# Ledger of designs, part 39: designed miniproteins, single chains, continued (3)

Each design is a single chain, and the fold is of that chain. pLDDT is the mean over its residues in the fold that is shown.

## One batch from the design tools (miniprotein)

Design m9415
Fold by ESMFold2-Fast:
Structure m9415 (fold): chain A 83 residues (1-83)
Amino acid sequence: MKEEEEAFEGAKRQTEGFIEEGRRLGEKNPEIRERVEEMNERSRELIEEGEKDKEKRVELTSEGVGLASEAVHEARKALAEKA
């Protein structure tokens, strides 16, 4: 119980960290900004749904974290093309 709660809170914090980083990187590139914002919004929805549905929590939080992480990766790649 406590481990599952800690795991969920950890995933939520990790997701917010990726969302913040992706947003920061997206601000430097208008072409990727809209895509990052869309991915970040979907990531938040997945985390919120996982909070409400304990049976799907692990699957939904994993998907949410992964999507937020991928948004950061895409933003970094787009910035590298301009370097």
Scores: mean pLDDT 80

Design m9416
Fold by ESMFold2-Fast:
Structure m9416 (fold): chain A 65 residues (1-65)
Amino acid sequence: LDKAKLFELIRLILEKLKTRTVTRAQLEELGREVGMSRSEINEIFRKTGRKKTITLQELVDILTE
């Protein structure tokens, strides 16, 4: 997983959505905008437990691993 792309994804979520949570569909769309591959997006889903929504804190936790 490219941590620079993940940082850009977090920044884009804050800029566009002004929210602390995202749906899986929103994460897939915004992940594609920052140049994430399907495998990188799937790794995020695996690490966040395949929930319907993902928090910004969960994304930050992945970034700081």
Scores: mean pLDDT 79

Design m9417
Fold by ESMFold2-Fast:
Structure m9417 (fold): chain A 82 residues (1-82)
Amino acid sequence: EAEKLLEEARKLAEEAEEALKKGDKKEALRLYKEAIELTARALRLAIEAWAAATGDWATGAAQLAKLDAILAEDLAKLEKEE
């Protein structure tokens, strides 16, 4: 599932690139936001799978909290650009 989400995020990023080439900044921003959200979801699943495999849920929880903080900051910056 994580690999599929990353592939979908990559496709959205490519579509965003094409929108930028056409001068459609609003569509590009929307597609980039979707790509970031899918990437964050894939990373959460990967961290959870790693924690489950290793039994190190404390490290897993810390990494998830860090990811949530980074995602919130990046999305807030994108929101301000509109």
Scores: mean pLDDT 75

Design m9419
Fold by ESMFold2-Fast:
Structure m9419 (fold): chain A 83 residues (1-83)
Amino acid sequence: MIDEKEVKVALARMYRAIGNLLASKGDYKGAAESYEKAVELYEEALGEKHPETAEAKRNLAKAYEAAGDEEKAAEYRAKAEEA
C-alpha cells in the first residue's frame, strides 16, 4: 500500500532540495516556488509545527527576502519561529 504521508514527505524533501539548488544559482523566485510546494506538502504530512515544516518555512522566507518580497519574507519568518 502506498503511504500518502510518506509520499508527501518524500516529495516535500525533493522540492526543498530543488529550492536549495535554485537559490544556490541565484534563482530566488524559482527557489521560492519550490519551497512553497515543500511547505504545503510538509504541512499536510507533518503539520504546521513540525521541525521540518519550520525549516522549509525559514528557507521560503529567505528566498522571498532575496527575491525582494519583504512582506512574504516577514510572514513566513514569523510562521517558522512559531515551531
Scores: mean pLDDT 84

Design m9420
Fold by ESMFold2-Fast:
Structure m9420 (fold): chain A 71 residues (1-71)
Amino acid sequence: SVDELLAEIARILREGGASEEEVAAILEAIRQGDGDRAQRLLVRLYLEGKISAEQANRIGRLVREALALLE
């Protein structure tokens, strides 16, 4: 389900050190179907060192899956 994918994305982001505001912004972008915004926010977190490359790749796959379910 989308909710399970969003919960997993939030978990990985929090483990990396993203703030609750950053987590909420990414989840909202996904819920709105705004893949470009979600991608920009993820790239920013990666460049800030708040998520690893492995975490970014994992989250990217989950984001694409969630967007496919939302259409």
Scores: mean pLDDT 88

Design m9421
Fold by ESMFold2-Fast:
Parts: C-alpha cells; sequence; structure tokens
Structure m9421 (fold): chain A 57 residues (1-57)
C-alpha cells in the first residue's frame, strides 16, 4: 500500500512519523503533489523535514 511503502522508505531514512501524518503524505503522493510546500503544510512536518522527504523520493 502507499502508506506502508512510505513508512518503510521513511524508516530507511531514520524518520518516524505518526499514522495521521503518513496518511496525509500518502494522499499527497497519490495526487502527484508530494513537494516541499505541500508537505510543510501538513501538521508535524517542518520545512527541513519536508526537504529531506522530497530529496529521498
Amino acid sequence: SPLESLRIALEGQGITLPDAVLEAMAELQARGRLDVAALSAVPGIDEELARRIVAGK
């Protein structure tokens, strides 16, 4: 599933996020909008973390 794939990928980068945040990310990824601005708008993700997630994608 997209959520499970995101969890595994982020854990590989040393990033652990709550399920609510991972669900928001999965929705953004499904819409093709997994960018720094969209991620930074998600509660629990700051701009630095958003950049790391996008760079690791």
Scores: mean pLDDT 77

Design m9422
Fold by ESMFold2-Fast:
Structure m9422 (fold): chain A 92 residues (1-92)
Amino acid sequence: MRAVLERAAELQAELQARAEERAKGLKTEEEVRELVREEGERLAARLETELGARLLGRTLSVTNGARPSVHETLEFEVDGERFTVGVSALLK
């Protein structure tokens, strides 16, 4: 499990950095939502392909605080153990 979680964290960091870079050019909440969903789908595909992780659920949320953002949380299972990863991007 530890090696799986370490690799999942590495993949999450890669997709998170990609999402943040892509978000810099976006102007609407809808565009940011689509970007976060797309990068979340890429993260899920990578986890399923590389780690045999099974996707249990996806939750997309918007925070309206001092740093408004779109966040997707992905829940996975590998060998009976559960973990969560996510990708996010800031709103303007």
Scores: mean pLDDT 83

Design m9423
Fold by ESMFold2-Fast:
Structure m9423 (fold): chain A 114 residues (1-114)
Amino acid sequence: SLQAEIERIKAELEKLGVKAVALRVSRDMKPEDIKVVEMTPEELARALAEGIEPGTLLVVTDKGKLSEEQKKRVAELVHRYVQALNEEAQAAGLPPLREGDVVVFETKPLPLVR
């Protein structure tokens, strides 16, 4: 089920030490095209208010800096999450995510993100 897949993605992100992600959707985005940028919760809150560049994935971690291999895995997981959201939207008769839409996903509550 879609819900089970979302829970699996959340569990894998949490295992990697990821607390929150934010992605600005780009048309025809591939996982390898996603630029992963690590930041603090405060920096994430500011970026959400000021705007995020298309194809940029902002990540908050609690286990320290991600390796390049871990960044690639995070990009793959978040890309699948966006696909799952589009599948859910289609099933509900809603339009898919548009270019420039921002997707936020939290594995743990952040004190500064609403």
Scores: mean pLDDT 77

Design m9424
Fold by ESMFold2-Fast:
Structure m9424 (fold): chain A 63 residues (1-63)
Amino acid sequence: MVEEAEELIKKAEEAYKNGDIVTSSNLLTAAAIVAVGALLEGADPEKVQEVIERIHKLIKEID
């Protein structure tokens, strides 16, 4: 589950690089939902925190 969030972030970064801001934002939203879901399923909170920080940094760059 955390790995799925990381993959979504990677796709969001690619979309952003291609100028597709809407797709990038949607993928980051999906990544955040997946990361929270992973935490609820018992994933490592520290690893989830790192993923959330990556999402936050990319959102700040887009906004």
Scores: mean pLDDT 80

Design m9425
Fold by ESMFold2-Fast:
Structure m9425 (fold): chain A 85 residues (1-85)
Amino acid sequence: MSFEELLEELKKALSEPDEEVANSGAARVLGLLVSEHSDKLKELASEETIELILKAQQALKEGKEEEAKRLLREAGELLLEELEK
């Protein structure tokens, strides 16, 4: 998917009223952004957003999948705020 298409999917995931569904959806989309558009993310994302992604990767290494999804959701929210300016 293009970077712009993934941002629209991220926005949809974050609009989901169920927190677990929103966290899972945001984590999936942000994972795709990291894997397919890492250079563009590093260029456009704030240091705070990158730090949340790194914390999520650490949580995944520790087997804390729910914590990782929550951190990725927070990173996605910050990314959209920066890009909508």
Scores: mean pLDDT 80

Design m9426
Fold by ESMFold2-Fast:
Structure m9426 (fold): chain A 66 residues (1-66)
Amino acid sequence: EGRERLRRVFDEVMAAARELKKKGQIEKAQEFYDRALKVYEEAMSNKDFDKGVEELERLLEEAKKA
C-alpha cells in the first residue's frame, strides 16, 4: 500500500539525515529531519501517498548529494 511505501522512503530520508549528523553536518541534518517529517505528516493527513513518496524521494536524493 501507499502508506507502507511512504513510511519506507521516510525512514530512508531519516537514515540519510542521521549520516549527515554523524559527519558533523548538524544543521543540514536538522533541515532534512524537519522537511521529511512535514511531508510525511501531510501525506498521512491527506492520504496523498504518491505525492508524499515523490517529495520524500527528492529529499533522499538531495541528502545523498550533501
Scores: mean pLDDT 84

Design m9427
Fold by ESMFold2-Fast:
Structure m9427 (fold): chain A 60 residues (1-60)
Amino acid sequence: MSEEELAEKLTELTRKFLAGEITAEELQEEVEKLTGIKADISEDPEELEKALVRVHLEAA
């Protein structure tokens, strides 16, 4: 998979997560499926998840 295609899919998954359509665990699983490895999304996946949760709370 190309780097551009991967970026587009990750953006779409993040949008779905922010919309509450998927959980953080499902987001991690989809990232692993796309990369074929446990990428942990970044060097600090916990901070990313907390930021996404805060966005959800602000929208409510």
Scores: mean pLDDT 60

Design m9428
Fold by ESMFold2-Fast:
Structure m9428 (fold): chain A 67 residues (1-67)
Amino acid sequence: SAKEHFEKGKELFKQGKYQEAIVHYGRAIKLDPNFAEAYELLGEALEKLGQTDGAEFFRKKAEEIKS
């Protein structure tokens, strides 16, 4: 489920496995395109990898969904 992928992404993020976390957050978003928190944490993981443009894009997506 979207929630299971999201929780796995959070676990990987805590371990510093940011690329693997992104894969799971992306799967959560694919299953639930309105999962605002998954977009936020995907943005955080991208920021950890120095992908600032991608991070900003997904943070804006999260705000759009919450609005």
Scores: mean pLDDT 86

Design m9429
Fold by ESMFold2-Fast:
Structure m9429 (fold): chain A 79 residues (1-79)
Amino acid sequence: SAREEALELFKKAVEAYQAGDYEKAAELLKEAAELLLKEDPDSPEAYGLLALAYKAAGDEEKAAEYAAKAEELAKARGL
């Protein structure tokens, strides 16, 4: 499933981050988010992954934007 594939990519992103490869971690998190967005364009989890990706890449402004969108979508769904 898309969620299982996204979880696998997330685990690889964590490994890359722990190894100090922040660029690879960001790419893997973006790939995981894309898989979730293909199933659900308003997936709060997907926007949460995008926030983490931009944070890993050092883009704090985009990270904050996606985190806010994830929270908004989660609240709209009663999550």
Scores: mean pLDDT 87

Design m9430
Fold by ESMFold2-Fast:
Structure m9430 (fold): chain A 91 residues (1-91)
Amino acid sequence: SRLEEAYEEGKRLAETLSEGEVAARIVGLALLALFDEDPERSLEAVARLAGIRDGLKDEELREETARLLGLIAEKAEDPEVSAAARAAAEA
């Protein structure tokens, strides 16, 4: 149940972020990056998630978002999505 594990880990990470709209958007984009059947939309989700991270002024929230990008890199089935998430997490 790799998909179930990825979902539970994404949910766990969301619970460590500040509650509210930003955390919900981060989780939604991560789930889209991991589970969308269209790799183009998954790539767009990774790019949007990286953009959100870069715009954040809270260092802890930025670090948690980077960890989530790392999780996407580890769990994404599409190698282009995995590579994009890894590059974003390292930036």
Scores: mean pLDDT 74

Design m9431
Fold by ESMFold2-Fast:
Formats: sequence, C-alpha cells, structure tokens
Structure m9431 (fold): chain A 63 residues (1-63)
Amino acid sequence: MAGDLAIATKTHPVDSPAVLQFEKGDRLLILREYPDGMVVAESLATGRRGLVGLSDLEVVGRA
C-alpha cells in the first residue's frame, strides 16, 4: 500500500512533532506502512510528512 492515496476520515490536530496534522477529507500519500497499523504519509494539501494511524484513513488506491 506504499504509493497509494488515502482520504482522512477524521480531523487530527498535532500532538507531537512526529505526528501528521490533517483535516477530515484531506488527501494523503502513503509512503510507508508499519506492522502496528501506523503509516508514514505526506499531506497533499501542505506537503508535510509524518506518522498517521491507518485506522484514521480510507485507502483509495493509486492516484
């Protein structure tokens, strides 16, 4: 699922420097997945990268 687009299903404020801030409906590019259900993603709106819970995303597939 690396290289797939995902849509944020909820808003997430920044809790720490490692965690990506996003709004519900934002488009994110999944860069890397971890076995614990976390991903490294890039926000297409801001260009920022960080950790996101996979449960907070709806994976759309390739752009």
Scores: mean pLDDT 73

Design m9432
Fold by ESMFold2-Fast:
Structure m9432 (fold): chain A 55 residues (1-55)
Amino acid sequence: MKEEIIKIVEESGREAGDSKENIEEAIKLIEEGKSISEALSKLSKEAQKLVVEKL
């Protein structure tokens, strides 16, 4: 479950052209058990849309 969300975040961030730093921060928040919404706030609007579409 967490592993699938991390994969979607990484793929969506890369596809949207987000910085590696922003993608890593979003993944870190998920690993720490923070909400998906809080993690998504670290990503661009385009990456956030891609994550929601893949969930």
Scores: mean pLDDT 80

Design m9433
Fold by ESMFold2-Fast:
Structure m9433 (fold): chain A 113 residues (1-113)
Amino acid sequence: SDEEDLELLKKAMKVAFPSASDVIDSIKSLEEASRLVIRLAEGLREVLSSLGLSLEEAVELLVKAMLGLLEGVRFASLRDSRAVQHWHLNELPDASPEQEELARRLAERVLEY
């Protein structure tokens, strides 16, 4: 449901960006949450420009990172170009098929906006 997807996405965003918790708690719709995730994914594409990520790939990567499916991802480090140079974005933890399906489904929902 939209309410369940919104709550899960907000929870994931608060884990990834604890300093923004109050702003995230003010989000009232899946559309508003999705627009924020897309904006963050666009920023991620610029930081990781050498990797040639599509918007779809950047959204999926960000959603996986927010759900804790990527080891060693710290969003504060995305602003440090030196940290980015040492990333292997194809390194996934042993995520269950259900966790990968959930991340993909949430990314597809976000991209509807």
Scores: mean pLDDT 69

Design m9434
Fold by ESMFold2-Fast:
Structure m9434 (fold): chain A 77 residues (1-77)
Amino acid sequence: MDELLKKGEEYEKKGDYKLAVYYYIQAADEAAKEGDYEKAIEALEKAREVVEQSEHPSAPAGLKTLDIAIEELKEKL
């Protein structure tokens, strides 16, 4: 998980928001598989922050994907 979060931060610094979001989502998936839904939500919140700072046309689609994933995880809390 930490390695995936670090990858996300590295791509964020390079301006590759799509890969940054991808790695944050992967970190959330790993946390969810372990039953740590709170940590999974935190990882998705980091992905949302990256997308919100993005000026790319695909940012709205990314936000919708993250909102759905967060909603699903909250149902498990």
Scores: mean pLDDT 74

Design m9435
Fold by ESMFold2-Fast:
Structure m9435 (fold): chain A 82 residues (1-82)
Amino acid sequence: MEEEIKAKMDKLLAENADDPKKAAALAAAGHAALAGIYLEQGDLEGAKEHLRKAARALEALISKEEAEELEKKAIEEAEKAA
């Protein structure tokens, strides 16, 4: 499943390489989905890494401050769930 989501994300990013906001939204969604899968598998470090990547992608769509706040909150919740 994680490899399937990664392949789908890579394909969608390639198809939307000329639209940076759409690419950013797709990357944020893909990394958030991967973080959820890794957390379900008990891989907290993998989940945290993908939460950080989702937040970085969101910076193109929202403010850096809002992205950093969401990243911190998401990581805290992931650590609490583990």
Scores: mean pLDDT 81

Design m9436
Fold by ESMFold2-Fast:
Structure m9436 (fold): chain A 60 residues (1-60)
Amino acid sequence: AEVEARIEEVARALGKTPEEIFKALIEGDKETAAKLKELFGLDAREFLDLYVEAIKLRLK
């Protein structure tokens, strides 16, 4: 539950979709990673783990 809400808040703050953020991070976009750390205290790996967990939670 909190994982989905966190992902949505990050997407709104960055003005991007969760998919765009995920793609930028796996491509090594340091600007997106820096914004995540500044705004939410999350490293790129931490966001990627949360995104994967959010996808798993949507599978029922």
Scores: mean pLDDT 77

Design m9437
Fold by ESMFold2-Fast:
Structure m9437 (fold): chain A 65 residues (1-65)
Amino acid sequence: MVDEEEARKEAEEVIEELRELLEKVEDPELQEYLEKHIKKLEENPTDEVVVSLGRMTLASTKTAL
């Protein structure tokens, strides 16, 4: 089934957008926070909970900027 492949693609999209935000943020604490979540997504791209947390991290970071 393609759910695993779909999850990986979704994780890649979230990682890409998080990396784009990382380029825009100046706060070292926020940079560390983003890097931590990017690494977690890279290590667990098929974990739907990790992917969901990545999306929430993305939304929260955009709100903080």
Scores: mean pLDDT 75

Design m9438
Fold by ESMFold2-Fast:
Structure m9438 (fold): chain A 88 residues (1-88)
Amino acid sequence: SKAEELYEKGLEYLEKEKYEEAAKYFKEAIELDPKNAKAWENLGVALLKLEKYEEAKEAFEKALELDPDNIGARSALDEAKELIEKKK
């Protein structure tokens, strides 16, 4: 599907450490398929790398709403919360 193609492009840019482009493609994938927990998780990862900690936290919370057993998203959420606290 188009959503899957956009998600895969997001992953390609994430691997290349092009975090702005990665976030853009994950957001576009989510607009077409908002239940893709992995797209929300990887959006959070890209946003963490961009130091957009509040937005990253939001993305990881959405990933966990869709997949509560996602240990990776839970750990990343905890990291985002810690980074928000250290920014004060």
Scores: mean pLDDT 88

Design m9439
Fold by ESMFold2-Fast:
Structure m9439 (fold): chain A 73 residues (1-73)
Amino acid sequence: MGMEFVERLSQEIGRLYRELDVPPEHREEAQLKANKAVSELQEALAKGEPEEKVRELAREKLEEVRRFLRELQ
């Protein structure tokens, strides 16, 4: 089931929040970025994208969130 990738992405993003200690002033921006990444993955699943593409997209979105969070530091 493709929802496994969404759950995994959410868990990975939660880990990044803990590791990168996002400042309170930037937490709303960080949360919006995370929500966008998850939504884009959910849309790919809704479109019936192949598992390989969904897995690749999940990795791409996780790295986008990681880069964004680093820019907030």
Scores: mean pLDDT 79

Design m9440
Fold by ESMFold2-Fast:
Structure m9440 (fold): chain A 68 residues (1-68)
Amino acid sequence: GAKAALEQALKFLNSDPNFTAKLVGETEIIATSKANANKLIGITLQLLGEFPNLTVKLVGDKLTVRAK
């Protein structure tokens, strides 16, 4: 279900040294990064590929992941 996908995405993001990710509320992950723009875009695309049933937004250095 959506909750399991979010928990897997959280674990995935926290395993990347460029990200610090936290579950906010019940259905949202907020992640921050110090990586450059190209690295952030690459990680965003990778996350979308791994979890196509989640929504992902990248604004500056902040990545927001939500259950669909």
Scores: mean pLDDT 74

Design m9441
Fold by ESMFold2-Fast:
Structure m9441 (fold): chain A 68 residues (1-68)
Amino acid sequence: GLEEEIKKLEEEIKKIEEKIEELKKELEELKKLPNPDKEKILEIEIEIGVLELELGVKKLILEKLKKK
């Protein structure tokens, strides 16, 4: 039912937030290197951006489900 959908979305949101935090830590470490890998930095920044978009969509769906 609705409660199960809400719970599933909350778990998915939490996992995405944890993944974004992990990638942000990796990005900071890569940027600290004397010769930073620009391609790797760009790849991680794109992955973070995609995950943040997914997170935004899931949070919007969660808000709409909670209003039912």
Scores: mean pLDDT 85

Design m9442
Fold by ESMFold2-Fast:
Structure m9442 (fold): chain A 65 residues (1-65)
Amino acid sequence: SKLEEEIKKLSEKMLELAREIAKVSAEAYATKDPAEKARLTQEMKDLMEEGVKLAKEQLKLSKEM
């Protein structure tokens, strides 16, 4: 169904965001520049917020099935 396809696509996007968050987090941990660390930490937070939005959409679609 179209709903199952949409849920699968959201799951794939969420997994990709999780990988990006992990990568940015590792870069933030490795950097010695406080300004760069702050910027990377903010990017991580923005990606996490996007992930939460996708998770909520996936949950709503699952309830409609």
Scores: mean pLDDT 82

Design m9443
Fold by ESMFold2-Fast:
Structure m9443 (fold): chain A 85 residues (1-85)
Amino acid sequence: SREAALEAAGEAGREAARAAMAAAAPEGGAGYAGGAILGIGVAYDAGLAAARAGADAEAAREAAARGGEEGARLGAEAARRLSAA
């Protein structure tokens, strides 16, 4: 059901956020914050978008996980560029 898919997306987003925070921790300060915030946001958005498009729980979970990882990388990179300027 959509409810199960949304719950799975939430769990995957939480796991992706945890991984994103761990990966961003060596950056410190802005890099950590940027990686964590964007990672969490993109994970939830990707999972919810997949679920709303009719994806099952597994597909929604995978979308959330991939979104979280990519969001964390982009957020940390953007924060690093701002800190280096």
Scores: mean pLDDT 70

Design m9444
Fold by ESMFold2-Fast:
Structure m9444 (fold): chain A 106 residues (1-106)
Amino acid sequence: FPAAPVADLSPEAQARMERAISLAGGAAIRALARHTGSALRDIVATLLELTEDSAVLRVRDTATGAEVIVRIRLTEDRVEVEVESEDPELRRLAEEEIRRALEEDA
């Protein structure tokens, strides 16, 4: 994808990205808690990168050290999400929860 100018997020683009971050981040937090059995208070989501059309989140269980990286990309007509984890089962669970959240609130 060509680099988009980062200097001026429109309010519409910002709102759309904030919604995508909330849905994908919330789903990743739920997947992590379910996988590890940890309390939600022990799970921290950190925004690592934000552009006009993309965001990267680190979702980490501070009690177990389990972690997922969630990469969000906005296209003109949809939200695309990629999940990275060293634990293949956690990655699968996070992908399923995120897909479900995005499908239910499209």
Scores: mean pLDDT 79

Design m9445
Fold by ESMFold2-Fast:
Parts: sequence; C-alpha cells; structure tokens
Structure m9445 (fold): chain A 55 residues (1-55)
Amino acid sequence: MDEELEKLKKEIEELIKSNELNEEAIKLLEEITLALVEKKIEEAKKLLEKLKEVL
C-alpha cells in the first residue's frame, strides 16, 4: 500500500496546476518521477521540496 506515493503525486499535480513551470522545475519533475518509479520515497520528498523552492 503506497499511500505516501499517492500523496506525493497529488501534491505534484496541484503544484503543476497552480504554477508556470520553468526549466529547473521541469528537470526536478523528471527526477521526482524517476524516484517515484523506483520507490525512493525520501528522495522524491527532497526533490519535491526543491521543486517548491523554484516555483
């Protein structure tokens, strides 16, 4: 059961809808997606915090 993954996905979707993506944000989204696929939850969380900083 991946409740943490589902929460992260929803948060990312809301950030994308609420903000214009710059090049840095796009790169971070790619890294977050890869981390989520690999089930690297802590890495995905750190990348999400960086994404919030660049938006």
Scores: mean pLDDT 77

Design m9446
Fold by ESMFold2-Fast:
Order: sequence, then structure tokens, then C-alpha cells
Structure m9446 (fold): chain A 66 residues (1-66)
Amino acid sequence: MFERLKKAAEEMREVGKTDPERAEELAREVAREVVEQLRAQGVDESLLPLIEENLYRLLRDYALNG
């Protein structure tokens, strides 16, 4: 499990070094998947865009700078 997460993170970082736009797109996809699960659990619709944006920014920052 830990090694798989590390590999995914390294792949995002590697992509971010040569293609930042692609790394951003991957981060956005992951954020959307999480938000879809939260929507199914009944989280307030007004909070979902804020949660998605914050998750996307966190993942993007890790991919480009982490």
C-alpha cells in the first residue's frame, strides 16, 4: 500500500517536471473522484466546489513542487 502511493506520487511529480499541465489534469481527476464520493454521502452541494478546489490545489502543489 505505502509503496503504491509513493509510486503514484512519484509519477505525478515526474510528469509535473516535463508537463505541468498534464500533472494538473491528473490532480483534477483525483479531486473530482473524491468529491463524487462526498456528494453521494450527502455533503452540502455548496461545499463541494470548495473541497474540490482545495484538494486539487494540494495535489497539484505536490505534483509540481513536492
Scores: mean pLDDT 73

Design m9447
Fold by ESMFold2-Fast:
Structure m9447 (fold): chain A 57 residues (1-57)
Amino acid sequence: MEKAVATKDVDLDNPVTPAFKKGEELEILRRYSDGDYVVRVKGKVGLVGGSLLEIVK
């Protein structure tokens, strides 16, 4: 299972991107060619820019 760690807080709740905190672990579900990732955090699924994530193995 591929994981990432958030590089900063995201506290804006919107229908595309779930809220998370810096250092929070996210599960990577899918990668897009434009650098975006589909992630799962705290049971929510959403789209996050790769610049907000540090990939862990």
Scores: mean pLDDT 72

Design m9448
Fold by ESMFold2-Fast:
Structure m9448 (fold): chain A 56 residues (1-56)
Amino acid sequence: SAEEIENLEKEANALVSTNPEEAANVYVKLGNLYEAEGKLKEAALSYLRALELKPD
């Protein structure tokens, strides 16, 4: 739902500075939700953000 997506975006933003690995996990969850809705571009961008936040 839109509310669920909004809440997850807020959670990810709060975690980026304090726990980037957990923020990455939230972006993966966002990607899964977008994918389930057929929003493939948004899903891809969410997964990309998750990848960028995980250490090498």
Scores: mean pLDDT 80

Design m9449
Fold by ESMFold2-Fast:
Structure m9449 (fold): chain A 99 residues (1-99)
Amino acid sequence: MEEVKELLKKAIELANQAAQAAERGDMDTARELFKQAIELSKKAIEKAKELPNKEERDYVIKVAETVRKLFEEAAKETDPLRAAIYASLAAMVAAVGLK
């Protein structure tokens, strides 16, 4: 569990940096940072698969997959505001889902 939380925390930090880059019109930097956030969220999913309790494992995998999908949508956005909204939603899903 702790390893999953740390990976998602780092992914969210990168996604927030990506949103800030997008807000300033630096979409190339934003896309690279979202790509890194996606890769960390994939690692979080793999770590979640190692959890011993099936119900907890299935739930945490679902949270991490939702966060990954939101980062993938943010990376596809041409509108900086929409990219920032997806990053914020991902942070909220992780914060509420892993409490």
Scores: mean pLDDT 82

Design m9450
Fold by ESMFold2-Fast:
Structure m9450 (fold): chain A 58 residues (1-58)
Amino acid sequence: DEETLKEIAEEIVKHLFENLSLEEIKEIVKKYFNKELPDDEEEAKKELFELIYEYLKK
């Protein structure tokens, strides 16, 4: 189950970055989660993955 949630979180992050710019993703995350993602795309992907993964685990 944990592995399935990680795969789902990875796919969500992938789809977001394929369809939206980093700037757009940063704005959405700040608006809905009150969190500032880093300006480095790879670090932003890691933090977004953790955010989504934790959200799915509730």
Scores: mean pLDDT 82

Design m9451
Fold by ESMFold2-Fast:
Structure m9451 (fold): chain A 62 residues (1-62)
Amino acid sequence: SDAERSAEAARRAAEAGDAAGAATAGWQMHKVSGNEELARRAAQAGAAGDAEAAAEYGIKGA
């Protein structure tokens, strides 16, 4: 699904230390996932530079 793809992208971005990429993946989950809150938290964590938290919220939102 698109949500699973976005969660995988967030996880890979976090592994690479790419907070902006993790934020982008969280934004995409907000559009296709029914769990808007977790997608929003993933995007916020990524924007704050917390790549690990961005991946965690992204995976939970998928």
Scores: mean pLDDT 63

Design m9452
Fold by ESMFold2-Fast:
Structure m9452 (fold): chain A 71 residues (1-71)
Amino acid sequence: SEAVELLEKAIAALKAGDVATALEHLEKAIELSKDNPVALKNLEKAKEAAEQGDLATALAGLHEALRILKS
């Protein structure tokens, strides 16, 4: 899934402290996840957290969305 690949890239970027690159991948993953409201909600919360510099909350949201999209 393209959304799964984008989320894995967003997680890697966020762990490296590259918030700008993480947000670019995250926004594309959000567009691809519009048909999955549970994943979408976690992605939107992760985006808001990353924009506020709350990397722990952002990473938690990305991992939860990844788990949902892989099931």
Scores: mean pLDDT 86

